# Designed miniproteins, single chains, continued (4), part 12

Each design is a single chain, and the fold is of that chain. pLDDT is the mean over its residues in the fold that is shown.

## One batch from the design tools (miniprotein)

Design m12390
Fold by ESMFold2-Fast:
Formats: sequence, structure tokens, C-alpha cells
Structure m12390 (fold): chain A 82 residues (1-82)
Amino acid sequence: STGVANTGVRNFNGTSYTLTVTFAAPVTNASVGGIAINKKGEILASGETSSSSVVTSLTVTVTLPEYAEGATVGGTGTGTVA
């Protein structure tokens, strides 16, 4: 089975956003995709990351070409329960 939860935060360089997905249980073959959107829901940028190790969380960084006020990062992660 697969478990997913997410939290998105902006970091202090103004254009990079991190999204951390926390799984309900340790997972193998974890993958996280993040999408940055503006206040209108338009896609500005995306990013992805993966892990071959057993993890309980995985963080992806999404980098925008320029700062967009009110932009947020959301996304989902998948993995196989270890």
C-alpha cells in the first residue's frame, strides 16, 4: 500500500520552494513531484525527486525563474510500504 502527506514551504532565496512529503509508514522506491502555481492556479515550474532507500519523508525543490508573490508549491509522493 501507499501513503502520502505533504507540506510546502518557501526558502529564503526568493525563487526556490521546497515541498516535503511525509509518509504514514516507511516506504521504498519513494518519488515526489512538486508543482509551483500562482494565485490563479497557473503552473509556473515543476520538480521531481526519488529515493531508492527506505524513507519516511522526501523533499523536492521547485525553482522559479523569478519571484512570484503568493506562489505556492503542492504535490504528491508515492512509495511502497517497507
Scores: mean pLDDT 71

Design m12391
Fold by ESMFold2-Fast:
Structure m12391 (fold): chain A 75 residues (1-75)
Amino acid sequence: SEEELKKKIKELNEAITALFRAVQEKDYDAAEEHIKKVEELARELESTGREDMKRQAKAALTLAEGVRERIEELR
């Protein structure tokens, strides 16, 4: 449903916020868990087949990839 999709987008945004906090705090274990959560939620949005959800998923996956690369540089 549309309400479920809005809830998923909210969860995705919360996971992204938590990811950036973990990186700022140098909690790389927590950051990796948040990356996994972002990727899981992005896959769920992509699976809806809706173009707006696919765009949200692509943006989130790109962001997660960038953060993963930065964490590797900081280790």
Scores: mean pLDDT 85

Design m12392
Fold by ESMFold2-Fast:
Structure m12392 (fold): chain A 62 residues (1-62)
Amino acid sequence: EDFDKIKEAVRYLKEHPGGITSRELSEKFGISLSTATKIVNSRFDELPLTEEQREEVKKIFE
């Protein structure tokens, strides 16, 4: 999993609330549709990352 791409996808979602689809996020950042869907639904604990990386993602979205 590309952790840097996931972080950028989360930052992008934070700046564009309610307008971004999972497919659009997946294509824009080159992440899997499954990962993009979890990000869009704020299910960060389900991401294919370590617990520490998931916590970092949650802090970005704050």
Scores: mean pLDDT 79

Design m12393
Fold by ESMFold2-Fast:
Structure m12393 (fold): chain A 82 residues (1-82)
Amino acid sequence: MGKATITVTATGGVVSEITVPVEYAAEAVAAGLRSLAEADPGGEAKVEVKGDELDDETIAKIEAAAAEAQKKGLKVEVRIER
């Protein structure tokens, strides 16, 4: 089963890195961005997701999580590598 590595970089260079089964990649991104939006409203987050088995559905869910975080005032940049 495929794995995805997710790196979330917040304002000031705070970094969280996690490796999860690919089916949990979108949930992990959503959880990280939600925590950042609550802790630092109006801050910035860079999300990098790497995985060999990232499908278009998982990518769409990741982009949806980023859009939701932007509605909470977070500036989000998403980079996906597959």
Scores: mean pLDDT 79

Design m12394
Fold by ESMFold2-Fast:
Structure m12394 (fold): chain A 78 residues (1-78)
Amino acid sequence: KAEEEMRELLEALRNNDEEKFLEILEKASEEVKEKIREAARAHEEALREVGASRDDYLRALAKAYNTSVEMIEKLLEF
């Protein structure tokens, strides 16, 4: 269940489908939501610790997921 929800989320990111991405996030299981919240907190901490600019980090993640910086920001804000 969580694996399927995460797969759909990543597909929405790769397709740059903001509407679908937000819909999946809203309907996601508590397990997936908690993992996303934990990842968001870890990313903020990592940015502080390594001294990388937020913009550089966001661009790197957008490249890795083949999506836009805006979609990555929405993922990290959740």
Scores: mean pLDDT 69

Design m12395
Fold by ESMFold2-Fast:
Structure m12395 (fold): chain A 113 residues (1-113)
Amino acid sequence: MEEKIQKAIDKLRETAKALAERFGEEFDLDYKIVEAGGTKVVYLTARFKESGLVVRLAYNVNTEKLVLAAVGKERLSDDGTLKLADKETIQEVADALRELGADPASVDALREM
């Protein structure tokens, strides 16, 4: 694995662990690496086992920015689509990520949802 990609995964994993500790829940995690237009982005999906909360984080390898990509709950339907979390839950996740050093602009954009 490329050293910069491994560093991105480690940062995302550390962030997901800190969120799990803050919310007092166990989580499963999955990663995807997306390359588009010479930019590499590592996506991490953290699934919280008790609440069914799903948090998606993105790390841009080129700019070294951590952003919150989505917060929601998985639907009980067969389509696997993410149902958007309520504003209160989104704000709690955004506050936790700000404390963990996420880009303030990405956190503020999510709070406006």
Scores: mean pLDDT 67

Design m12396
Fold by ESMFold2-Fast:
Structure m12396 (fold): chain A 55 residues (1-55)
Amino acid sequence: MIPEEVKELLEKLYGVEVTDENFPEIVRDFERRYGLPVTGEANEELLEKLKEEVK
C-alpha cells in the first residue's frame, strides 16, 4: 500500500516508523508544513518534495 521510497523518506525525515495507521497523519503533517494540498495520500508531488527535503 505505502510506496517504499515514500515510506523510507518519511521515516528518515521524521525519525519514526511509518505504519499503515500513522501514514495518512504523517503525510498530512508534511503536506501542511510544506504548502502542498492536504490529501493524506502518496502522490508525485509528495515524493518530489520529500526528495528535496531529505536528499
Scores: mean pLDDT 78

Design m12397
Fold by ESMFold2-Fast:
Structure m12397 (fold): chain A 89 residues (1-89)
Amino acid sequence: AKELAEEVLRAAKELAEAILAGDDEKAKEALKRFLKAVEKSEDRETQLLAVAAGVLAIAGLSSSPEDREAEAKALLEVAEEVARRIEEE
């Protein structure tokens, strides 16, 4: 459980960094890794939070530098909640 939570956070941090840098290809790879890690959790609420993180990632990639910072912060906050839920097992 803890290793999965750590993988989710690692992928989310890579995703946030890629969004802030405007690196679409790196962000797509990190998002794919994040979603694959979350797919291993069967918790419905965790899956809904993962959808929210995905929406924030897509919004960040299509946003101005100002909006990217806010969306990257929101994404990390959601990812920390996802990781916490996975680690609670």
Scores: mean pLDDT 79

Design m12398
Fold by ESMFold2-Fast:
Structure m12398 (fold): chain A 65 residues (1-65)
Amino acid sequence: SKGAELVAQARSLIRMAAESKDPQLAQQLLDLAIQAADKAEALGLTAEAAEVKAQADALRQQLAS
């Protein structure tokens, strides 16, 4: 489904952000991951979108430390 593809895209973007050595790029990748998760949520994948957003928030906090 389109929602499942968006969740997979968001997870991939989070992984890329975690592997990035550029904090500005990492932030941009996390923003794109949240956008993909928001689109998945609009398609009814609320639980999966919430999990992805939680993962993105955790990584964002880690990168800010």
Scores: mean pLDDT 85

Design m12399
Fold by ESMFold2-Fast:
Structure m12399 (fold): chain A 77 residues (1-77)
Amino acid sequence: SPEEKAKEILEKFRKVIEDYKAGKITPEQARAELKKLFEEISKLPPELQRKVVAEMTQLAFDEGLDEFLALLEEILS
């Protein structure tokens, strides 16, 4: 379902944050993974797109990842 897909996208986003903070992936790799997630988000219904983007923004803010917030803003623009 689209709702289960939205949850999967958010779980993948949390993993990208964790891997980046742990030094397992580079900033360039993190950017590439975020672009893939946005391609998946684009296939969701508009209401779920807005919800997922809002939750991703909140997660990045809560983790203090200014670089991720900047990437989200760039990709969404």
Scores: mean pLDDT 81

Design m12400
Fold by ESMFold2-Fast:
Structure m12400 (fold): chain A 68 residues (1-68)
Amino acid sequence: MSPLEKLLEEGKKRLDEIYKESEGDRERFLREFQKLVSEVVDKAEELGLSPEEIGLLLQELARHAQSL
């Protein structure tokens, strides 16, 4: 699995957990989602992913969040 694919799978799993833990609290969900985004960007940069790859990763995470 590529580093990008692994980060995406881990990010989606973490996002599912955040959604469950937030129990419909939109403000809590948004705060935790913003924190997750920052953590994912930091990890992606450490792994040497390009800005374009990081952008795609964030778009997929945002799409997943909208599906919840």
Scores: mean pLDDT 82

Design m12401
Fold by ESMFold2-Fast:
Structure m12401 (fold): chain A 87 residues (1-87)
Amino acid sequence: LKELLEKLKEAVENDDLEEVKKVIEELKSKLPSLTPEELTEISEALTELIEEEKAKPNPNKEIIKLLLELETEVGIQMLKLAVEKVT
């Protein structure tokens, strides 16, 4: 997970849209297997990256959109895990 989040951060910092898409696809594929703690780490990293991108003089709107979409999917997965606790 940490290696994949570092790749995402580097891709966002470099405005590498293709790499951002690739890393997000890999993260999405792993979401059903992640613990609540790992999902929280992703959510925190995404929030930070979104705020950093928005603060740039020329924010990449497509990158922001992709990060927000992934953050939504992380939130949905966290909700599913919370519901699964109720037998």
Scores: mean pLDDT 78

Design m12402
Fold by ESMFold2-Fast:
Structure m12402 (fold): chain A 90 residues (1-90)
Amino acid sequence: MLLEKIEKLIEELYKKISEEWAKLTEEVGAEKTLEIAKEQVKKLEEERKKIHETAIKQNSVTEQLKLLDRLIDAKIEAILGPPLEALKKE
């Protein structure tokens, strides 16, 4: 039940972010969107690193950390997907 609800939230978040970045790709072009996407991905990876460093200091590797990694990975894929697909079509 809780796991199914979390997976649905991740799927809905992925869809929403993907649609927003697809729209941005149409408005400003794939190359410019990819530059913005790379900056957002860098911030997400820096946040992940801080969370992992905190978990290590607490001697804790929890299921919450795994779920957070899944959420960050989903966001990165949703952000990078639309401009990369647009670049493939040229």
Scores: mean pLDDT 77

Design m12403
Fold by ESMFold2-Fast:
Structure m12403 (fold): chain A 85 residues (1-85)
Amino acid sequence: MSGEELRRRIQQLVSESTAIALRIMSLSTDPAVRAQVSALVQQLSDLADEALKAIDAGDLKKAEELVKQMEAIVAQLRELADAVE
């Protein structure tokens, strides 16, 4: 994957995680669920920053692995959203 494609994927995952987090927070008042959403969003933000730094350094393999980790967090957010429906 090119650096440009990876940057677009990172932006897409950040947007998607924000939309899912807002949906969960509209459906659940459970403080444990809200704390878990905050933790997952923070972890995804940290991974996004690291992935962008890897792209800037020309380490596309590292950026690709970090994007996979971001995709796993988005999957966890989706599972959490499904659990609170």
Scores: mean pLDDT 87

Design m12404
Fold by ESMFold2-Fast:
Structure m12404 (fold): chain A 120 residues (1-120)
Amino acid sequence: SMKEQILKFIDLVQEMLEKVSKLLEKNESEEKYQEKMKELQEKYLKVLEAANKSLEENDLSPLVEALKELLEFIVELMKDYPEEAVEILKEFLEKARKENIPEEVLKVIEEGIERAEEVK
């Protein structure tokens, strides 16, 4: 069902964000890490709100738009780590494909990877 796919997808988003967080914690100052994580959390909350709206409306468009904003933010956030950004997003895409996440959502992840590759 759409609900089961969206719940699986949110779990995958959380896993991806944990990898982003660990990389930033290792490489950034404490102050910059905390600032970046606060902004990342705000973008993630918008994805959760959009996922709920998508379920209520039976329309993936809210989730697709919020995910696009989150991934654009992650690419900018990780601009000093372009290789790691590409690796994290590619792993996220492969796991999403394995969980049969809808193609309109997968395309947003693919576009995020292309954007991350352009900053190399």
Scores: mean pLDDT 88

Design m12405
Fold by ESMFold2-Fast:
Structure m12405 (fold): chain A 91 residues (1-91)
Amino acid sequence: SAAEEARRLIEEAREALKQGDVKRALRLLDRALDVVRTVRDPRVRRALLEELLELAKELLKVETDDLELILRAIGLTLRLIGELFDLDLEL
């Protein structure tokens, strides 16, 4: 299912973050968000979006001098906040 695929991508992103692989973590989180958008149950989608947001916040705490990666992490965090805001207005 889409929810199972999203959970797998989230777990892979968490492992990438533990290894300090910011670029891989960002790629996996972007893919996870695309999959989460296809999850039909709004309660499951909300839970997955909240988990993605927590990982994006952890990603922002990683020390890096790569401005492109920093901007991508900020952009992902803002997109996730927007998705959660829109979902909460419909629930």
Scores: mean pLDDT 84

Design m12406
Fold by ESMFold2-Fast:
Structure m12406 (fold): chain A 59 residues (1-59)
Amino acid sequence: MTPVQFLKENLEKKRGPAFLQNEIQGYLNGEGSEQARNEVLAAFGREKLEQLLQQLQEQ
């Protein structure tokens, strides 16, 4: 499973909001593997990731 697929599936299932918040925040902060960050940023974009992080925090 790619990082992008992992995020999409867990967001759809509303599973592990704290874990998803940490993952998305990590990508926005430049943490984790460079390849995974680049794939996630290319797929979603920074603005969409920030919106998703906010939505998860409001749950």
Scores: mean pLDDT 75

Design m12407
Fold by ESMFold2-Fast:
Structure m12407 (fold): chain A 97 residues (1-97)
Amino acid sequence: MELEEIKKRVEELKKNREKLQPVIDDLATYLVRHPELREYVFLDKPLSDEELFERAKKIYEVLKKDPNFEKDLPEISKLPELEQIALIAYVLRLPFE
């Protein structure tokens, strides 16, 4: 159920990509420059939906403990947990679309 909810949110993000592009770009930049997350965000191959969402959840657990995340990305950090996980998953998918 949770996996299907996150998957639905990711497809909604894809449909609204042009409107959300600045938020997506800010998150992508934040993730690739984060010292603890660099190894998790560089993917050599596309992941399955299950692997993608589990990785997004791992990234989210690091971000929610990062005091700079709320300060630097308030538009993302204020979103519900599932929306944040979905946005992270979508950012990880972008290089393979």
Scores: mean pLDDT 79

Design m12408
Fold by ESMFold2-Fast:
Structure m12408 (fold): chain A 95 residues (1-95)
Amino acid sequence: LDEVIDQLKELAKQLEKEGKLESADLVRLYTKELQKVKDIVDKDPTKDTYLTAANSIRRTTGIISGQLRGLGDTETANQVRELGKKAVEELLKLS
Protein backbone atom coordinates (compact mmCIF):
# COMPACT_ATOMS: atom_id res chain seq x y z
CA LEU A 1 0.00 0.00 0.00
CA ASP A 2 2.82 2.53 0.78
CA GLU A 3 4.11 2.42 -2.83
CA VAL A 4 0.59 2.94 -4.26
CA ILE A 5 -0.10 5.81 -1.80
CA ASP A 6 3.22 7.48 -2.76
CA GLN A 7 2.41 7.11 -6.49
CA LEU A 8 -1.04 8.70 -5.90
CA LYS A 9 0.56 11.65 -4.06
CA GLU A 10 2.90 12.22 -7.03
CA LEU A 11 -0.05 11.92 -9.46
CA ALA A 12 -2.05 14.57 -7.53
CA LYS A 13 0.99 16.90 -7.53
CA GLN A 14 1.44 16.42 -11.31
CA LEU A 15 -2.28 17.13 -11.94
CA GLU A 16 -2.01 20.38 -9.92
CA LYS A 17 0.97 21.45 -12.08
CA GLU A 18 -1.14 20.74 -15.19
CA GLY A 19 -4.02 22.89 -13.84
CA LYS A 20 -6.33 19.85 -13.44
CA LEU A 21 -7.42 20.98 -9.99
CA GLU A 22 -10.66 18.93 -9.81
CA SER A 23 -8.84 15.73 -10.87
CA ALA A 24 -6.10 16.49 -8.30
CA ASP A 25 -8.75 16.87 -5.57
CA LEU A 26 -10.33 13.50 -6.51
CA VAL A 27 -6.90 11.78 -6.46
CA ARG A 28 -6.18 13.36 -3.02
CA LEU A 29 -9.56 12.11 -1.73
CA TYR A 30 -8.73 8.62 -3.06
CA THR A 31 -5.26 8.80 -1.42
CA LYS A 32 -6.88 9.66 1.96
CA GLU A 33 -9.25 6.67 1.64
CA LEU A 34 -6.31 4.32 0.89
CA GLN A 35 -4.38 5.77 3.85
CA LYS A 36 -7.41 5.07 6.09
CA VAL A 37 -7.54 1.48 4.79
CA LYS A 38 -3.78 1.11 5.43
CA ASP A 39 -4.20 2.36 9.02
CA ILE A 40 -6.95 -0.25 9.59
CA VAL A 41 -4.88 -3.19 8.20
CA ASP A 42 -1.74 -2.06 10.10
CA LYS A 43 -3.77 -2.05 13.36
CA ASP A 44 -5.46 -5.41 12.63
CA PRO A 45 -3.23 -7.48 10.26
CA THR A 46 -5.65 -10.40 9.77
CA LYS A 47 -6.85 -12.31 6.68
CA ASP A 48 -10.42 -11.01 7.16
CA THR A 49 -9.23 -7.39 7.49
CA TYR A 50 -7.12 -7.70 4.29
CA LEU A 51 -10.16 -9.07 2.37
CA THR A 52 -12.44 -6.32 3.73
CA ALA A 53 -9.77 -3.72 2.85
CA ALA A 54 -9.45 -5.09 -0.73
CA ASN A 55 -13.24 -4.82 -1.21
CA SER A 56 -13.23 -1.26 0.19
CA ILE A 57 -10.46 -0.24 -2.26
CA ARG A 58 -12.36 -1.81 -5.21
CA ARG A 59 -15.48 0.21 -4.28
CA THR A 60 -13.64 3.52 -3.78
CA THR A 61 -11.61 2.98 -7.00
CA GLY A 62 -14.90 2.55 -8.93
CA ILE A 63 -16.37 5.74 -7.45
CA ILE A 64 -13.29 7.96 -7.94
CA SER A 65 -12.46 6.64 -11.45
CA GLY A 66 -16.14 7.16 -12.42
CA GLN A 67 -16.03 10.76 -11.18
CA LEU A 68 -12.76 11.36 -13.09
CA ARG A 69 -14.37 10.00 -16.30
CA GLY A 70 -17.31 12.35 -15.62
CA LEU A 71 -14.81 15.24 -15.71
CA GLY A 72 -13.53 13.93 -19.08
CA ASP A 73 -10.20 12.90 -17.49
CA THR A 74 -9.99 9.36 -18.86
CA GLU A 75 -6.18 9.24 -18.47
CA THR A 76 -6.28 9.91 -14.69
CA ALA A 77 -9.28 7.55 -14.31
CA ASN A 78 -7.23 4.75 -15.94
CA GLN A 79 -4.20 5.51 -13.70
CA VAL A 80 -6.42 5.37 -10.58
CA ARG A 81 -7.89 2.03 -11.73
CA GLU A 82 -4.41 0.52 -12.31
CA LEU A 83 -3.10 1.74 -8.92
CA GLY A 84 -6.28 0.46 -7.21
CA LYS A 85 -5.82 -2.93 -8.90
CA LYS A 86 -2.20 -3.06 -7.65
CA ALA A 87 -3.30 -2.21 -4.08
CA VAL A 88 -6.02 -4.92 -4.17
CA GLU A 89 -3.53 -7.52 -5.51
CA GLU A 90 -1.04 -6.66 -2.71
CA LEU A 91 -3.77 -7.09 -0.03
CA LEU A 92 -5.03 -10.37 -1.54
CA LYS A 93 -1.48 -11.81 -1.45
CA LEU A 94 -1.45 -11.09 2.32
CA SER A 95 -4.89 -12.64 2.86
Scores: mean pLDDT 86

Design m12409
Fold by ESMFold2-Fast:
Structure m12409 (fold): chain A 61 residues (1-61)
Amino acid sequence: SPAAAALRAAHDAALAEVEKKLRTFYENEGKSEEDIEEDLKNVRTMIERHLAEQLAALAAA
């Protein structure tokens, strides 16, 4: 549906911005690449879960 496509696009854009800002912040803090990637993986997993829940709710409406 157009609404589902828009929701996916919005989440993709938000994830890209969060990753960019968070990576820059962590690099300035002196975090290792390994720690940065682990933190970003956790953030990606959480965002993907929320997207799946919102898509399921949209399909039920």
Scores: mean pLDDT 81

Design m12410
Fold by ESMFold2-Fast:
Structure m12410 (fold): chain A 60 residues (1-60)
Amino acid sequence: SHMEEREETLRWVALALRAIGLAVDKEIETGDKTVPIDVAKRLQAAKSLEELEALVRELE
């Protein structure tokens, strides 16, 4: 059983969705259309949950 890997995958997906939502909100707030593109690139490059958590905190 790889319950830890499943939990990590679900957390990854949740953090990625949150980052996308925050990026869209930031674009609406600031008019900066590069924010969602930058966030998408960072999500594709991310190798750890810590990087996703840091990205979410940066966008908040």
Scores: mean pLDDT 82

Design m12411
Fold by ESMFold2-Fast:
Structure m12411 (fold): chain A 100 residues (1-100)
Amino acid sequence: SLEDIVNEILELLKKDFEKAKKKALELAKQMSNEELLEFLDIFFRKAMQESDIELLKKMLEVLKAITDLLKKDKSVPESLKQAAEDLVKVLEELIESKEK
């Protein structure tokens, strides 16, 4: 399931950031637009519940990398690109608020 994939990426993020980021990007390339939207929603909900600031920062970097990948893909709807950018902004603001 997509939730199992997200959980696997999150466990990998705790141990090997670069490997987790690479795996997330490779999986995103293989997903349909519907699967991408569901993946982003699950990933974002997990990030919003994350209490470890360092892990949250790593999650933000993965989300930014996926967003950049989507922005370069002409087959991805502009609405999905915008949704991903909006999620990045919300997480950036959340991290800033937790560091005050």
Scores: mean pLDDT 87

Design m12412
Fold by ESMFold2-Fast:
Structure m12412 (fold): chain A 77 residues (1-77)
Amino acid sequence: MDEIRLEELKAMMLMMAAVLLLIAERYEKKGDLESAKLFRETARKIRELAEAAKTVEEAEKALKEALELMRKAEEEA
């Protein structure tokens, strides 16, 4: 049961990272290289958090951190 929950949490974080990479590409096409870089770095950090999580508890903590990273990136862009 916990293995499925861990996979779900990791999948959510990886989907978040993928969406941020798409946002970064949009900023790059608009010539906003600084915002593009910000979203790429945020996506990378979220992917690293997902890859490092070994338990449901670690993944839940990682997801909370990922959401905070996304919030900060959106406020800075």
Scores: mean pLDDT 85

Design m12413
Fold by ESMFold2-Fast:
Structure m12413 (fold): chain A 66 residues (1-66)
Amino acid sequence: AYRDGLEKAGAEAVQRLVAAGMDEAEARRTIQSLVDWAIANRMPLEKAQEMIDEVVSALIAQQAKA
């Protein structure tokens, strides 16, 4: 289901951010905002997953530089 796919992608994204050194509460808030935005804009699941992955990759790169 659409929501199940988003919840799974979100949970995996939070785990990746925490593994990269981000605070868990901050990671959860960030990913929840992306999920909420995707739902509000009726984004297709595939595009929502791609967007979340791109943002997570960018945040991990930022953590590595800090």
Scores: mean pLDDT 80

Design m12414
Fold by ESMFold2-Fast:
Formats: C-alpha cells, sequence, structure tokens
Structure m12414 (fold): chain A 64 residues (1-64)
C-alpha cells in the first residue's frame, strides 16, 4: 500500500516533468494528463484523499 503511494508520487513527477518541459506541445500535455490520472489512481488505491483537479474529465461550470 506504501508501494501504491510511491507509484503515485512517481507518476505525479512525470506529469510535472512533461508540463514543465514544453506545455505548448500537445504530446507533452497529453502525457502529463495521462500520468496525472495514473498518479491519482495510485493515490486513491493507497487510501489517500488527494484531490488535485486533474483526475479525468472535469465538468465545465454552468455559464452565469
Amino acid sequence: KEEDLKKGEEYAKLAEKYLGEDPSNPENVRKAVEYAQLASKYYKRAGEDVSIGYTGTTPTPVAP
């Protein structure tokens, strides 16, 4: 279960790396989102209540 937490941290770092290197590159953005989702899944498996805001499709707020 600590293993899942460590995996989540690794994937979170990978997501940060891809966004940090070139966020204007669509492939880097796609990879970053993919790794962020993996990190979130591992954090959830580890029993962590981590809400980062990029764990899949986020609903768009209703226009005012």
Scores: mean pLDDT 68

Design m12415
Fold by ESMFold2-Fast:
Structure m12415 (fold): chain A 82 residues (1-82)
Amino acid sequence: MSKDEALEEISYEGVKAAKAIEDGNTEEAEKAIEKIVEIGKESGLIDAAISALENIKKKALEAGDEESAKIAERKLEELRKL
């Protein structure tokens, strides 16, 4: 995957996570979060993945989705240790 393709995929998964949060679908939000982490690690786009997860955490908190917010925070802590 090219860097541009990886950035587009991170953005796409971010949109999917936001929609899943709005729909109350924590399972789909978690899958999208996990995919962002995977792409970020594989493509060396850790900063882009962190930014996407920070936006997802913010949206989850605004929606009252504490479970998705905790998942995003856990993955943010993981990526920040790299």
Scores: mean pLDDT 85

Design m12416
Fold by ESMFold2-Fast:
Formats: structure tokens, sequence, C-alpha cells
Structure m12416 (fold): chain A 111 residues (1-111)
């Protein structure tokens, strides 16, 4: 499995992504699409970095799949936000937050 150091680095990236996703959710609820997009793009970068590290470290498939689902939902949220579809963007952000929390939970269980 992944080393303790690898787990800590992946956790930090996922926790940072979660913080950005929560900020994006608040911005979307306020109708601030520009701020939401900045936070969604930062969250997606962190998730992509976490996914690369998780794959290199041979993290459990369940962890990798949770990170992949979070990335998918962040991409869909960005697409919806760019189209001005706040309702769809919010649904995908909430799904990404759920998947990020699941990935964090699974990583903490193997630490």
Amino acid sequence: GPSEEDIEEILLLLQTALSHAEQAKRALKAGDIETALRHLEEALRDVQEALELAKKANAPEEVIKAIERAGYHLQEAIRAAKAGDIETALKHVEEAIYDLNEAIRLLLEIK
C-alpha cells in the first residue's frame, strides 16, 4: 500500500480541494459565478494532483475511484457554472464534496 508520507500528501490535497469546493458552493449560492469558477478550478487541480499521487503510490482502488468521481463532478460543475446553470453546478459540487469526504475517510482508515 502507500507509505504514511504518501497518505499524508494525498490527504492534504483532498482536504484543500474540499475547502475550495465548499467555497465554490457558497459563491454559487450567492450567484457569484466568477468566484465559484476560480474555486472549482483550484479544487479540480488539487483532485488531479491527488489522483496522480494515489495511482503512483498504488492506493486502494476504492480510494482511486472516489477521487476520480470527485474530479468528474468538479468538471461537470465547471461546465454548468460556465453555462450559468447554478442549480446543476450546485448538484455536482455537492456530489464532489461527498466523494472527497469518502476518499478522505477511506485514506484515514488505512493510515
Scores: mean pLDDT 93

Design m12417
Fold by ESMFold2-Fast:
Structure m12417 (fold): chain A 85 residues (1-85)
Amino acid sequence: SVDDLVEEFLERIRELALKQGIPEEEVEEAVSFMRRRLSQLPDDLRLEIVQEWIDYFNSLSEEEQLKEAKILVEGTLNIIRFLRG
């Protein structure tokens, strides 16, 4: 299902970000925000977005995947901080 694909992607990002040494609390905050935002999208758009991210990550080396996961988590945290003041 689309929900299973979303959770698989989010768990992958969580694991990669934790391996890069991002604090667990910050990773959980970013992942929870991403889950909530993805849940608000139509299923077709949600599938397209998550599939594009999966395909992108699959094209990267292990080192590049770690760096990109960190960028994604840190970028998400910056959005959260901006929106919450």
Scores: mean pLDDT 88

Design m12418
Fold by ESMFold2-Fast:
Structure m12418 (fold): chain A 69 residues (1-69)
Amino acid sequence: SLEELQKQAAEEVKKAGKEYNETKRLADRIAELDPSLREVAEKLKQEAEKNYNTKKAEVIDRLGEAADA
């Protein structure tokens, strides 16, 4: 059912959000410990944001297809 898919979608987005937040925390900590790695840390955060946005888009697309079916 759409409701079951919505619940699964919410859990997937929540998990992806936790992973994104953890990556940001680690990247910020790396930059704090070694300022020479600030650029690397920013790239890690940008990639994590891209991955999170991709996951959200995939979930939205799946829910849209299910609603249209």
Scores: mean pLDDT 85

Design m12419
Fold by ESMFold2-Fast:
Structure m12419 (fold): chain A 110 residues (1-110)
Amino acid sequence: SALRQEIREAQQRAIQAVEAGDVEAAIEAVERLTELGVRAIREGDLEAARLAIDGLVDIADTAVRHGAPIEVLEKVKEGLMRILRAAEDKEIILRAIGAILRVIGLILDK
């Protein structure tokens, strides 16, 4: 779907920005991916919602590996919390909760 392609592109932009040390571009791409994840939930595209949650986690892991500022991890956490607030499906709720706990762990270890 077009939505899943946009989610993949936003994830790729965020990862590239993190690897380049471009904090502003990384935050912008995280916010874009978050908006797409919320849209996926509103449209009932649970596969796209999972892709957005997993993409945000991958960005957080990449941010830690590349020594990105804590602000990137905080923005990922905010995005996952926004997705959780929009979520109604049990699987998506549990996936978002697990992702939030993982990112909190990464922040605390920083």
Scores: mean pLDDT 91

Design m12420
Fold by ESMFold2-Fast:
Structure m12420 (fold): chain A 74 residues (1-74)
Amino acid sequence: SAMEKQVEELLKEAKKRIEERIKKENITTSSEAFQLMMEVAAELMKERNIKLSDEQEKKLLNELYLYAHELIKK
C-alpha cells in the first residue's frame, strides 16, 4: 500500500540521518542513540506531514533504535 511505502521511505531516510549524525557528533552511548532516534523520527514525520498508526510508529521506532544501537557498539 502507499502507507507501507511511506513507512519504508521514512525508515531509509531516518537510518541515513542517524548514521550521519552518529559519525559527525561521535555518539557512543545507548541514551544518546535513543535521543537521536526520537529526534530524527519526529523531525521526518513533521517534514513529510505523515501520520502513522500506533503499530506503524512502534515498528519504525523499534527498527531505528536497533539500527542506532548496532552502529554504536563498535
Scores: mean pLDDT 81

Design m12421
Fold by ESMFold2-Fast:
Structure m12421 (fold): chain A 107 residues (1-107)
Amino acid sequence: SELLKKIEELIEEMKKVLDETLKKIKELAEKAKASKDPDEKQEILEEIQKLESETREKLQKLMEEIHELYKKLSEEEQKKAREMMLELSDYIREKILEIDKLVDEAI
């Protein structure tokens, strides 16, 4: 139960990282769309790419922590954790699609 709670907390942290990244990318994408300077637009798009890379690295580390905790769970708790991880996978997919759309619209 305590290990399962730690997994739940890590999942919420991953969602927060994604939400914060999406918000920052949205602000940068709007700035890129408004810019008439191709050099400024290119710099903003490079900033978005770096932010995506940094976010991917953070999410990977959090997911590795979740997997290590998962291995220590009882069979019943592993079933609950799998359901939570499936919901997380859907959330990640939705947020990535939103990011991709914002970047495509900024180009």
Scores: mean pLDDT 89

Design m12422
Fold by ESMFold2-Fast:
Structure m12422 (fold): chain A 86 residues (1-86)
Amino acid sequence: MLYRPDEKLAEVLRKAGVTAESYTLNEIMRALIDYIEREKLFAGPERGGIVDLTGTLLGEIFGKDSIDWSDLEGIVELILKHATPL
């Protein structure tokens, strides 16, 4: 299934280097993890999947200062609040 990101999520995806009008969920997740790695937002290896979103555009759109990337269901839920199924 393809999803169309809202303007704010599309801006994060552009910063991750992708500019399509629609994406699969896996493509969105890959772009977001690439963005997180480029910006060095992981809290550290002892924190596992914890991502520090303080002061980031991604934190603004998710309404959170941190997320747990190991919680894939929670991440999917956050993405789907900002992407419309086609």
Scores: mean pLDDT 79

Design m12423
Fold by ESMFold2-Fast:
Structure m12423 (fold): chain A 90 residues (1-90)
Amino acid sequence: MEEAEREVERLAELLKSPDPEVRKKAVRELFRLALEHPELVPRVLAALAEASKDPDEDVAMTAAIELGVLATLARLEGREDLVEEARALA
């Protein structure tokens, strides 16, 4: 997963770009990367949380929405695992 980790680092660097369009694209690519590589979700959540504080409203809004979606998916996975564990004990 060396390429995917390197992509997260590169996209996180792009979040520091002076161009809000570049930062917005980086936010979208981070979200896509997290969906393709669930093991990177913690790293992507941290980057999106910082991007949600962006001075550009479009960048901040996009990051906040994507952060919410990923956090919800992570919570649903945790709840499903707990439900399966409880069912195994019955």
Scores: mean pLDDT 75

Design m12424
Fold by ESMFold2-Fast:
Order: sequence, then C-alpha cells, then structure tokens
Structure m12424 (fold): chain A 78 residues (1-78)
Amino acid sequence: SPAEEHLEGQVEKAEELIKKAKTKEELEEVLKLLEEQIEEARKALSSLSPDDPLVEPLERALERLEELKEEVKKRLEE
C-alpha cells in the first residue's frame, strides 16, 4: 500500500542519513528527524483500530525508528 511504502521509505532514509553522518551537528539533525517521525507514527497508530492492516507495519516502523534513535544518541555521547 502507499502508506506502507511511505513508512518503509522513511525508515530507509533515516538509516542512510545515520550511515552518512560524520559530524555531531549532522547526528543532531537526524535525531530531530527521528523524533518527528516517531511522534507522527505514534499519532497515526493511536487513530487506527487494532484490526487495521496498517497497525503491524506501523508498529514495525516505530520499533526500527526507536532503535535508530538510540543508536544516534549513543553516537552523540561519544
């Protein structure tokens, strides 16, 4: 679905940005993006019924985005 493809694309773009980041400022920009994407995904999830086919893709995207956020936080503390 277009929504599922959009979620996959958001995660993929975030992963690429983290991989390419070389400076603390670039990592801080990625962290801000991840926080915004997580907030949007949580709001979307809260609007869906439990049986909605988008619940599982959205939960997987959220889990991955939160993992990426923790990775960025660890790199910022180096």
Scores: mean pLDDT 83

